Designed miniproteins, single chains, continued (4). Designs and how they scored, part 74

Each design is a single chain, and the fold is of that chain. pLDDT is the mean over its residues in the fold that is shown.

## One batch from the design tools (miniprotein)

Design m14554
Fold by ESMFold2-Fast:
Structure m14554 (fold): chain A 100 residues (1-100)
Amino acid sequence: SSKERQEAIRITTIGILVAGAQFLASNPKTSNKDIVSETLQVLNQAIDLAQQHNLTGAVTQLQTLKAEVKSAINASRKEQQQIVEKVAGFVQQLIHDIMQ
């Protein structure tokens, strides 16, 4: 169905954005602004996905992570990497739970 296809595209897009955020955070030439921007795109797509599935608890947790990412723009590279990993882990678990 068109709904199933749109969800598959969204999940694939989120996977690409997660990989992008992880790649940017691992690259010493990347600015914190670019890492934050990419990670916020991951979170915005994940929030939309969680809302589509009426996962109110996941939406709340993702919004908390979004606030954490925004506050971390001046954080150290190590802290940026830790936040990106935390976001990636949560989003991957969310996708796993939805795909069951």
Scores: mean pLDDT 88

Design m14555
Fold by ESMFold2-Fast:
Structure m14555 (fold): chain A 66 residues (1-66)
Amino acid sequence: MESAFSGLSPEDRERAIALVEDMLAAGKSAQEIVDALKKEFPHLSDEQLAQLREQVEAALALRAAL
């Protein structure tokens, strides 16, 4: 399975995952999470950011449905 984090270094991947989980727990929007990721990891491609956004939106939609 393709992971939006697969293009990151192991350290950056751990930081990105921790940031996403923390922001999701804090009730942040997909836009806020993606903006934070872009700011922390400016080397991410537009494609990687789009994949991250889709994963974040899916996680938020799942939370809203539950």
Scores: mean pLDDT 72

Design m14556
Fold by ESMFold2-Fast:
Structure m14556 (fold): chain A 100 residues (1-100)
Amino acid sequence: SITVTQSPSSVTVKEGESVTLNSSWSGDTSTDFFVNWYRQKPGSSEKTYIGSQLLPAGVTSASLTLSNLQKSDTAVYYTSVQKLGSSEKYWGQGTTLTVV
């Protein structure tokens, strides 16, 4: 099975700053992977899709940089990792972002 790890686990930044969120995975590196990014706002049960990256075989990490952060960007950010040609998604534990 594929294991997905996100870092940092939590981060607090000021409005107007930028942050880089990282995801890495292990278990299978033989295929291309889609890394899908999601946002779950405070009080919401919904993970909202925000974007994807297609990475070639042998790459086992991806980063998402969020710039010009607003207080409304406060959320838990999740990644799912998915092999090219498969519908199965492997989920990271999330990064908690707080914008103050």
Scores: mean pLDDT 87

Design m14557
Fold by ESMFold2-Fast:
Structure m14557 (fold): chain A 89 residues (1-89)
Amino acid sequence: LVEKGKELIEKGKKIRELIETARNQPDFDYSSLPKEEFEERKKLADELIRKVKAQNPAETGTEEDALATMEEVADKYLEEGKKLLEEAE
């Protein structure tokens, strides 16, 4: 329970960092990152893209709409992680 809670919080934080980078550095070249970090962020980005498409397959929306959806996903991971940590006592 504690380990799963920590993993969900970590995942939520990584998503928030990705959103912040996209908003503040839209021209950021992710391929400039170390290979391990690039692969991790790429997997996370691919997962988020799949979730956004699954929620609205008929329309992609604006980039802002996609970022808002990603923030909701991050918030859910953070909330679920906190609940698991509270239940673990």
Scores: mean pLDDT 66

Design m14558
Fold by ESMFold2-Fast:
Structure m14558 (fold): chain A 92 residues (1-92)
Amino acid sequence: MYGPLSLSAAERAAVRERFLEEVKKIFKKHGIEVTEQDERMVRGIVDGMLAFGLGTALALLRIYAFVNPKVTPELLKELEKELERLAAELAA
């Protein structure tokens, strides 16, 4: 299936880990612990954005929020804004 990124595997990993670091800061601000499962889901959301774009990443984030009761509506809004910021950075 289609998904050629101009980014190397190392560059994709760097984007993924940078976004995960920002997500961890947001979770900590809301008093929520980040588990290994949460980290895997966040990395998957970034991979979805790099493969298919912001719309797919937002859909994956909303599914994650729906199945994870610790993601409040306020936390989801902050995560959506951070994802939109990452998309803008990648477009520059």
Scores: mean pLDDT 80

Design m14559
Fold by ESMFold2-Fast:
Structure m14559 (fold): chain A 83 residues (1-83)
Amino acid sequence: MEELRKEAIKEFKEMMEKKGKETFTKEEVIEIAKEVAKKFGLDEDVIVKTIERIIEQEGKEELTKQQALGIFELAVIEALKKM
C-alpha cells in the first residue's frame, strides 16, 4: 500500500515536470491523474471525483505543482482505502 502510493506520486510528479510549466489547470491535473491511475491499477473514478471535489472546495482555476501533487496524494489515499 505505502509503496504503491509512493510510486504513483513519483510518476505524477515526473509527468508534471515533463510538461515544463509551473501551474496546471483542473483539466490538466485530471488528465495526468487518469494516466497514473491506469498505470497503477487505481480506481480512476475515485481519483477524478476526489480531485474535482478538492479543487471545487478551494475555488481555484490553476494549481501549482505542489498543490496538484498534494491533491493527487489525497486522491490516491482515498482510492487505496477501497482496496
Scores: mean pLDDT 81

Design m14560
Fold by ESMFold2-Fast:
Structure m14560 (fold): chain A 67 residues (1-67)
Amino acid sequence: SDLETLLKNAERAVEEAKKSKDPFEREVWLALAEMYLALARRMFPEDTEGIERLEKLVEEARKIVEK
């Protein structure tokens, strides 16, 4: 499904952020994860579980950028 594609892309963004040594590169991966969350909220607003999973991924990416 399209939401599963957004989840897979967001999971990859978090993984890439963890591997990135450059703070700017980490910010780019966070921005991509936030974009996937925004798309999910627009396209699948009724999928509360999927949106919550994406919100957790964005939060994880944000914590990586803050360090």
Scores: mean pLDDT 85

Design m14561
Fold by ESMFold2-Fast:
Structure m14561 (fold): chain A 97 residues (1-97)
Amino acid sequence: MLDWSVLGIVHYHSDFNGVRYQIETNPSTKTLILAPTRVRGMTFSELKEIVEKLAKEYGIELIVIEPVGEVKDAGGYYYSVYSLQQMLDLSDLVEKL
């Protein structure tokens, strides 16, 4: 039932996100997990502020996976860098939701 909230976030960020995000939701808990991989034209911090606003607007609990680093490429894309442990922890978290 949170599929539309994931789609709503993707649609809202369509001009900034010509790429994929790892966004996972649990319809029973109304929880959204934010773990973006690549964003065009904005930092993780800027994206987080927008997603926090959307989560508040839709009454969704937001869990943010803070990247260990961020890299900007020559094309103006910001890549979120995660540790292997963070990705394993994210997988475990999703299975428990």
Scores: mean pLDDT 63

Design m14562
Fold by ESMFold2-Fast:
Structure m14562 (fold): chain A 65 residues (1-65)
Amino acid sequence: SEEKERKEAARKALEADLAHLTVVGESGDVITVDVTDPTLSDIGRIISAVGAAYELGKSLVVRFV
């Protein structure tokens, strides 16, 4: 179904974005990433990851450290 296709695309997008970010914790539907001295590319991945997580019923917490 279109819903399953959207969820699958969001899952793949989230996995791709998180592969380029520092994931420090996952607790239920909350994923925490730490960001030190972010590049514009990092900010773009964060925005993408937030959208993908939301589509999957998850939340992304971004900590600037």
Scores: mean pLDDT 82

Design m14563
Fold by ESMFold2-Fast:
Structure m14563 (fold): chain A 57 residues (1-57)
Amino acid sequence: SARLREAVRTLYDTYFRGMPVTPENVARFVELFRALYPELEVSDAELTEIALEVMAE
């Protein structure tokens, strides 16, 4: 969804910009996303895929 992608983009730009795409950084991204956006219902698999796309930019 557009809202989900914007939330992921905002989190990346705020806390993860310039960080390497590693399993550890992806796991921290998912953890922090869950803490900041608990209302957004998304599977870990889908969230990881979107995070990988955004972090690779």
Scores: mean pLDDT 79

Design m14564
Fold by ESMFold2-Fast:
Structure m14564 (fold): chain A 89 residues (1-89)
Amino acid sequence: LDEEAVRLALEAVRTALEAYHAGQISKEVAEEIFRAARELVLHLQRGDRDGARRAGRELLRTVRRAAELATGEHKERLQRIARELERLL
């Protein structure tokens, strides 16, 4: 479960960076995803389940926002990441 959450956080960061370089999302949206993903990983490393859930919900919210703005393959990947994150929460 923790390994899957970490993988999704890293995939969200990669996809956000790619969407930003493709001009589909702003730097601010990408930075929000980076911050939320980092917080999720840090809380998981500390064994803080409540903190991890809050950070996971924040990551889900920011990934959903990015998916609304993105197009094509990046939109599809962000939507998939959001579905998998929601399943873990």
Scores: mean pLDDT 87

Design m14565
Fold by ESMFold2-Fast:
Order: sequence, then C-alpha cells, then structure tokens
Structure m14565 (fold): chain A 58 residues (1-58)
Amino acid sequence: SSAARRQAQRQREDEEAERALRLVEEARAQDPSAIVSNRVGGLAARALARRLREERER
C-alpha cells in the first residue's frame, strides 16, 4: 500500500538522521572542537529532537 511505502521512506530518513547524530557524537568524543557540515548538523539536530520527544513519552 502507499501507506507502507511512506512508512518505509520515513524509516530510511530517520535512520539517516540517527547515523548523522552518531557521527557528530563520535567526532565530538574524539575531538571536542570538531566542526561538522551544516547538512550533518541539521540531520543530527533532527534526530536529537526526535529522541527527546520519545524520552518524554517513556
């Protein structure tokens, strides 16, 4: 169904955002002054906002 296709696309986007967040976290753990690209930073911020919403529900 089209709903399943939209769900799969959202899952891929969420996965990409989570990978970006992990990259930022790992880079900052190795070098606290590490600069990340605007794209990676934006994706990481999106994933962090989602995690904060989920934590509020738990």
Scores: mean pLDDT 76

Design m14566
Fold by ESMFold2-Fast:
Structure m14566 (fold): chain A 100 residues (1-100)
Amino acid sequence: SPLEELLKELEELVKKLIELMRKLGVPESAIEKIEELLRGLLSETDPARLAELLTLLGVAAHDVLQWVKEHKPEAYEEVKKLYDELHETLARLRALLAAE
């Protein structure tokens, strides 16, 4: 399923982001929020709730990017690259859900 393949790509990207966040010392509360949103996404079957969780995950990831820009500017480009890949995957997932 294209949806299942994109969700696996999303999971891989989010796990890479979480690993980088831990390495950079991002607050555990921010990491836990992203982990909770990912778990919700992987278990959700309702398209409307999936779309809401995708939006919330995008916001949470953007908040992390802003935290890195302020506190670890030397890592900003590395985190931004992962964020851009994540944002593209989220956009593809939203488009696929809208087509159903």
Scores: mean pLDDT 87

Design m14567
Fold by ESMFold2-Fast:
Structure m14567 (fold): chain A 99 residues (1-99)
Amino acid sequence: MAEEKKYLLELLHIVSQSRALLKAGVSEEEINELLKENKKNADEIRKKAIDEVLEKGLEKTLEELKERAKEDPELARLLEAVLKAIETEDSSVEDELLA
């Protein structure tokens, strides 16, 4: 259970970071290169999460997280919060506070 939770959190973190980068104009190919680099210094659980994203792709991994969230209300709340945070960051552009 604890290992599975950590794995799902690592997947969620990778998906959230990758979607934020896509919104910023970074290509999926560039994101995959960043993930391969990150894998070199990752622990065993994070390496497994990175391999899932690289094997299935970002969209498929997100779909599987959404399916898993139907059975896990805690994961559903975390996934929703992460997606909302990315959307809120995009909305902050309207305030002329572009970095």
Scores: mean pLDDT 73

Design m14568
Fold by ESMFold2-Fast:
Parts: structure tokens; sequence; C-alpha cells
Structure m14568 (fold): chain A 87 residues (1-87)
């Protein structure tokens, strides 16, 4: 289902946050934002649209917490790679 794919994408986001040593508060914010996205996503959204929505949510949280550019770029690069494997 679309929800199952979004949950798989969410797991990849949280794995990357753990790999990069980001704080628990940041991971909690990501989890809440992605859970909101899962509930709000229409059932007919394409896989490409789901990946884009996840990427945009992650970018927003990274910006809000002022994550350094080097970590942001690494996070987004890893996320794009992992999301491409799920689409």
Amino acid sequence: SKEERLRAMKEKVLEIADELGLPDEFKEALQKALDTLIRATPPDASDEELAERVLNVVKGVLDFYGIPEELRDEFLARLKEKLAELV
C-alpha cells in the first residue's frame, strides 16, 4: 500500500539520522512530521510523488533545526539514493 511505502521511506530517513549521529529531539521531530505526511497523503499518489513529499518534509525539518550544510547535503544525498531503491 501507499502507507507501507511511506513507512519504508520513513524507516530509511530515521536510519540516516542515526548513521549521522543526529540528536533524539531532531529524530522525534522527523518522526512526527513523517507520521503527519503518511496520514495526509492521498491513496492515488505516485511513488515519485511520495518520494518528493518525503524529501520536502526532511528538508523542512533540517532547515528548522539549523543542521550544518555539510550534514544536510550528506543526509539528502543518502536519502535520495535510498528512496530511488524504493521507487
Scores: mean pLDDT 82

Design m14569
Fold by ESMFold2-Fast:
Structure m14569 (fold): chain A 86 residues (1-86)
Amino acid sequence: DEMEKQAQKALDITKKALEAMKKEAKNKMEEATDKEEKEKIANETIEKIEAYAQSVQDEYKENSELIEQINELAKATIEEIKKYLE
């Protein structure tokens, strides 16, 4: 099924994009010298992740399973970024 293959590609691309955003945020937060700068990096990255996830959900709004998987992936990535503030 070509639609299932397209959904799988969208999920794989989203996983790679969110992982890249997480790694970039982690590196920037590790280099930041003050707490306020770390919080700014975290918040900006969280907004970027939410915007990316929303754009994928809007494109695949008819695919409830993919929307759920994208939401779970975004939420997990955001929680990992929040842990870098600790």
Scores: mean pLDDT 85

Design m14570
Fold by ESMFold2-Fast:
Structure m14570 (fold): chain A 132 residues (1-132)
Amino acid sequence: KVEEAKEFFDKNLPKFIKLAKEYDEALRNNDTERLNKVKAEMKKILKEFIEVVKDLSTKEIQRLLLYFVDKMLEKLSPETVRILLAAMEEVLKEIAQTSDEETRKVIEKLITALRFAFVYVQWKIDEEKKKK
């Protein structure tokens, strides 16, 4: 149900903003311990999100992730949002390794939607470079 998924994102938006900033900083500082802690927290949230979106189509998940990305872009640079999306894909692949077939199918829809959102954010970065 799309409304439940939007409520999940709205509830977790402050956590994702914090995790995105911490991940970006840890990556710049080569802080592997902090990267692993951020990924562990992200994994917990993403496992809950998989359950929330399992009955949604890939198109519904794409629209939902674009909504989420636009909300993130109000508080974060496009570069930081891109880094977060890449980290989310990596964590989703890790969850898939220990998941059943039904859960793996949901994760595949999420990864497809994330890649679409990644292209959208990359377009935003490229447009900003033209204005520099």
Scores: mean pLDDT 83

Design m14571
Fold by ESMFold2-Fast:
Structure m14571 (fold): chain A 74 residues (1-74)
Amino acid sequence: SPLSQQLHELSQEAGRLWQQSQSLDPETRAKVFGLVQQVHDLLEQAAASTDPAQQQQLLQQAQKLIDQAKKLID
């Protein structure tokens, strides 16, 4: 399903960002960790939701947190 694909892609991206953060300073790693934790929480909520509008809002919030983590790593 489109939802399953989006959940998988966002989860993989969060995992990649966490791996990239491992060579960075402890403060930046801690910030990335917090963002990745929030992404996983939002993805679990999206997977549990039966409302397509709520699913899309949660996925959009997860994407914003991923974008924040990318800016911290750059």
Scores: mean pLDDT 88

Design m14572
Fold by ESMFold2-Fast:
Structure m14572 (fold): chain A 69 residues (1-69)
Amino acid sequence: EEEKKKEEFIEKARQAYGDARALAILHPELKPLADEAGRYYQKAVEDPDKAEEYSKNAEKLRDEAIAKY
């Protein structure tokens, strides 16, 4: 049950990274934001106990990329 919630946060971090990466393909200036979101996704996979925190950071970076797009 707790493991399922951790997996959901890891998936949210992965989706945020994917969205930011897609934006960076069209606007290369957004690549640093996408790379940072990818780092948080990797950290969420490595430390699932902190996945909620890392997923929120990845989502924040995705939102910044959308705002600058």
Scores: mean pLDDT 85

Design m14573
Fold by ESMFold2-Fast:
Structure m14573 (fold): chain A 83 residues (1-83)
Amino acid sequence: MEEKRELAIKDVANRLLIVGIRLEMELHGIKDPEIEKLLNEAEKYVKESGEAIDRGDLEKAQELLNKASKLIDEATERLRKAI
């Protein structure tokens, strides 16, 4: 239960980060196809992670969340350079 809860919190946190980056782009009028591609890919991994959590595949959920986090970090660095 605890590990599933921790992964669910991580999934929600990644979803909020993606929304935050998109809002930051809108605030600065940034339209970068590379950032959009990274965020879209991260969103797919976060969705798949949520599905893995729901079916109890915690190892797969962890792997998918790690992939999403790396893409979010890359999008954040790209955004930093664009501002």
Scores: mean pLDDT 85

Design m14574
Fold by ESMFold2-Fast:
Structure m14574 (fold): chain A 76 residues (1-76)
Amino acid sequence: SLRDRARRAIAEMRRLVEQATRLGLLSPEQVARLEAQIREVEAAMDDPEALKRALIDLEATITTLRMLLWVHRRAE
């Protein structure tokens, strides 16, 4: 279901944020913005159209965080 996809994306986002924070790649302000994006998806859970839009944006952010972590590993 769309809600199951959203729950998986939220869980993955939280893991990526934790990893990037442990590596010193995210400022507290950046972490706050990413947490706000997670809250937007959670707030949209009961509205399928809003949830679909919020989930697309969250999945794009997940791709960006994966790229950030990949670049960091290559620089080491």
Scores: mean pLDDT 88

Design m14575
Fold by ESMFold2-Fast:
Structure m14575 (fold): chain A 120 residues (1-120)
Amino acid sequence: SLTLEELKEQVLLSLRHVFDRIISLVPDPEVQAKLREIADKFLEELRKIFEEAPDTVQGLREAREKALELFDKAKREIKEVVKGLPQDLQDKILAEIDSARAVLKKQLDYLIGEAERREA
């Protein structure tokens, strides 16, 4: 079984891979650079949320809310940056982001479930 710390690292690694895939869809190097800056800032702020959160059910529930709010902010920033791309590419990028949000929510719910098992 993985530790809570190892599960948090898996969340961060999963999101890094998602951002790498999204950036690879973009032919414009200036847009790629802006997306990388958004991704790096998001991952740094998410790591901080995980580091500051107590390894309790309540602490991880609060971290989940903060993480999803942070993700929604990053989505808005990405949407603005990709506005100049062809519509089909914008739609594909936003669909990948929405899929990633659903996976993130599921991973965070699993983290909370692990904390619930440890508090029982």
Scores: mean pLDDT 89

Design m14576
Fold by ESMFold2-Fast:
Structure m14576 (fold): chain A 60 residues (1-60)
Amino acid sequence: ADEGRAFGAELVALIQKAKAAGKSSKEIVDLANEKIRKVLAEGSAEQKTFAEGITINVQK
């Protein structure tokens, strides 16, 4: 439970930091997708469940 929520907070922080650094929307999406793919491959079961939902939303 906490691991999924913590992962969500990390994604929000990553997006905010990238925006502050002047990265494009494409670069931000690519960074978020890379973090999601890494978690899907090697994260905990809770992180994987959370990441699957985000991956589906980003693919749309």
Scores: mean pLDDT 73

Design m14577
Fold by ESMFold2-Fast:
Order: structure tokens, then C-alpha cells, then sequence
Structure m14577 (fold): chain A 68 residues (1-68)
């Protein structure tokens, strides 16, 4: 199902973001996940800015998945 596929993609993105060597790389992973989910560009920008500012990217990914 679409929801199951998104949950798997979110789990992978969360692990990659947690291992990201920099906030910039974490923000890239969050942005890529948001685009894969089909989120509006303005929402993706907000998530990317939160990750770049040092917010936990795993929490951002989980929030985006739950809101979908």
C-alpha cells in the first residue's frame, strides 16, 4: 500500500538523517523525503530550514509521515 511504502521510506530516511555528518546533509535528506511524499514546496522549505537550524531530522520525518 502507499502508506506502507511511505512508512518504509520514512524509516530509511530517518536512519540516514540520524547518521548525517552535518545539519546541511540532514536538511538535504529531509528535503528529499518531503519531495518523495509529494509535499508542497513551501512545506518542504520549512522542514529543510528546521533541520538546518538543528532540529532533530528524525522527528521532522516522523511528523511529516504522521501528518500525511
Amino acid sequence: SSAENLAIAAAIARQEAERAPSPEEAARIVGDFGRAMGLPEEVIRELVERARAGADPAEIIDEALRAH
Scores: mean pLDDT 81

Design m14578
Fold by ESMFold2-Fast:
Structure m14578 (fold): chain A 88 residues (1-88)
Amino acid sequence: SAELRRRVYELRKRVAEAALAGAPVEEARELGAEIGRLVAEAAGASEEEKEEAARKGGELGAEAHEALSKDPELAREAIAEAEARLAA
């Protein structure tokens, strides 16, 4: 669980960094999909459930990218939150 938490927050930080840097939304979608797949895999999900989790994670990553791209202060806050979680 500690390893899963670390990987998820590393990926969440990368989504916020991508938004702040003006990277394409596709990068955030890929990062979000990876988060979804990792969480489903850790829960013992089937391959079909992992694919659905990746799809949903990708959409959430894209939504986060859209929101954070419009608000650089929120993006920096998201990065700081992820870093705090990684330090714990």
Scores: mean pLDDT 88

Design m14579
Fold by ESMFold2-Fast:
Structure m14579 (fold): chain A 95 residues (1-95)
Amino acid sequence: MHFSFLFTDGFPAAILPRPTPYTGRLLSLEEAIEEAVRLIREAFEAGHEASFITLFGVPGSEAERVREALEEALPDVEIEYKAYENSILITARRK
């Protein structure tokens, strides 16, 4: 499955797609994190004070690892998350 971003009007929100059995390719967690970092940076450069990203198809057990990776890449950003069985919802706010 290709990366796709679904943006809502008026706020920077994105859903990073999960791999599907019909497309045959699994996207790495590292690739998803890199895209999340890029999207958060773009949102803040565009003047938004917050960015919302859903990592769909990522198990909630990876949430702490994702948070640590995002905080290392974005030290001036506050990262919050909510973990579900098959998704991690990330909120990034400018400090």
Scores: mean pLDDT 67

Design m14580
Fold by ESMFold2-Fast:
Structure m14580 (fold): chain A 53 residues (1-53)
Amino acid sequence: SAELLRRAREAVAAGVTTLEQIRALYPDLSDEEAQAVYGLVRAIREGAELEEP
């Protein structure tokens, strides 16, 4: 899921906030993969200040 996490970080940086926007940005993803990216986007926005070491 490293690729899905990368896409989620890109989506957050692009200001994407909804599942529908994720599906529009990544039409190559399946519904399950798009939902996984949406879950990661929510996690990042809700409290994961991703501190790079």
Scores: mean pLDDT 75

Design m14581
Fold by ESMFold2-Fast:
Structure m14581 (fold): chain A 73 residues (1-73)
Amino acid sequence: MFDKPLTKEMAEAAIKRLEELGVSEDTIKTVREVLEESVRQGKSVLEAVRMLREAGVSTSDITAVMVAMMEAY
């Protein structure tokens, strides 16, 4: 699962989940930029999660993103 390539649908599901949880617009923008770049580069879900951590996204927000991506797959 985590070694699978990140799809556009998974990225969109993650962003919608963060919006539903009331995560800040600044954090959502950062997550969107990282996930869109990850899709463009053909990165795996695991690589995208690492990039989110390096961008300073919180562990709780990363967990929400991971759950949404797994549910969308």
Scores: mean pLDDT 81

Design m14582
Fold by ESMFold2-Fast:
Structure m14582 (fold): chain A 92 residues (1-92)
Amino acid sequence: SALEEALRARIRRLEALVEELRRVLAEHGANLPDSIRADIETLIRQAEAVIEEARAMLAAQAPEDELIKMYTVLGIIEGALEFELARIERIL
């Protein structure tokens, strides 16, 4: 379905953002304030957990209403990841 394709596309975008944030932490984490590093590490863990849940829901062929709710949750996490990446770029 179009919803399942949209959900898979959003999962791929989140994975790319998580990979980019992990790369930035590996290269520049020592130059970031402790609070910001901790916020990013927490957000990465939350994003990875939600991605795993979304994949499990797709594999289980969860009802459309549950997939719509998950798509919204992934969108919120995507916004948070983009915000943290932009925040780091201003600090570094």
Scores: mean pLDDT 90

Design m14583
Fold by ESMFold2-Fast:
Structure m14583 (fold): chain A 91 residues (1-91)
Amino acid sequence: SRLEELIERVEELLERLRRFEREYGDKLTPEEKEELRRAIALAEYALERLREVKENEEELSEKELEQKLVQVEMLVLAAEGELLLVERRVK
């Protein structure tokens, strides 16, 4: 389902963010470290929202479900964008 695909996408993003922090964290500027930490926080927040949607899926209308999924997709895109920008500067 779209919800399950988004959960997997966010979990993969969090793994990539944490791996990048471990591998390159010591080479990042304070500004880049803050950008990375914001991306991690954003991805964690997105995952929390998706888990809440999954727990309340039966109580949500089709329209409410779609609206919540769109909001989370925007958070994921923002976090992915921040990671790409930091990766580009380090590489």
Scores: mean pLDDT 85

Design m14584
Fold by ESMFold2-Fast:
Structure m14584 (fold): chain A 79 residues (1-79)
Amino acid sequence: VDEPPLTPEQQRLLELLDKLEKDSSLSPEEKAEKLANAVREVLLRLGMPELAEEVAKKIRELVLNGDWEGARELIRTYL
């Protein structure tokens, strides 16, 4: 597996995504909000406030639509 190394923030967000996808106790809305908020916090910490709102909004939409693969790609692309 010769993929470029993930940043610690990317790895943490992808781990959170996997946990949320498998968590049957949460509603789709709760899952979307938790992941979107985590992505926003990471982007703000990295000094990318312009992307934080836009990427968090896209993550929320993808999760609400059940598009977990799209959410993973978005995290890998922008973080």
Scores: mean pLDDT 79

Design m14585
Fold by ESMFold2-Fast:
Structure m14585 (fold): chain A 85 residues (1-85)
Amino acid sequence: ELKEKIKEVVDKLAEILSKYNPQAAEVFKKNAEKYLDDPRAVVAGAIAALVYLRRHKADPSTIAEAEKLLNEIEKLAKEFEAQRK
């Protein structure tokens, strides 16, 4: 359930990143899928993607969408960790 939702949001962020760096987007997507059991690793990858977009001067609307997706990944990651208690 939560892993599938995390993967969906990761795929959306990877799609945005792919317009700027297709290779980095593919690596991010594969690593997130491999480490779905470690939500902290997924969040770290999403932060790196957002930093990349900001550094390469992506449009403000694109950055805002990426920030929204990062916030959703962080929320889902916290829910996943809470379920393991």
Scores: mean pLDDT 80

Design m14586
Fold by ESMFold2-Fast:
Structure m14586 (fold): chain A 84 residues (1-84)
Amino acid sequence: MWTKTGVPIEGKIVELERLPDGTIRLVVETEDGSKFLVELYGELAEQNRGLKVGDKLVIPEGTWIEVSSDEKYKVKVKVYDEEK
């Protein structure tokens, strides 16, 4: 599902992988203990290359995302470029 965020999506990074194509793949834990997969592409991945496990991830309100199912986590969120 392709949508624009109506509220900020926030969580703690519990797993992080940097793919050879520059994509950053994150597992984010929300305050209630739910986990979801986040993938950052292109310029967003480059801007966020300093992220590490234990950091807080914030996906701002008004961000275009693609929401899909993941085999290990219920939700996979792909984040696309938006001016911060």
Scores: mean pLDDT 71

Design m14587
Fold by ESMFold2-Fast:
Structure m14587 (fold): chain A 77 residues (1-77)
Amino acid sequence: MFDPEKARELLRRLGFSDEEADYAVELLQKYFEENPDLKESIEDVLERLAILYTKNRSKVKDEREALEKAFEEFKKL
């Protein structure tokens, strides 16, 4: 079961702002709804997303665009 409050707190601990964490939680909730058989832990999912976000953030000025690109890469893994 996806817990949006727990995910938001973990993302903030990984260096996400409140706004970035809120948007990331929205994208993650949609992803888990589309992939109900996903067996990976939420902590592992968030760590991978944070790595991809950091990579894309270095190339893109807009935080939302960087997060959307990170999520597209995440979905391909």
Scores: mean pLDDT 73

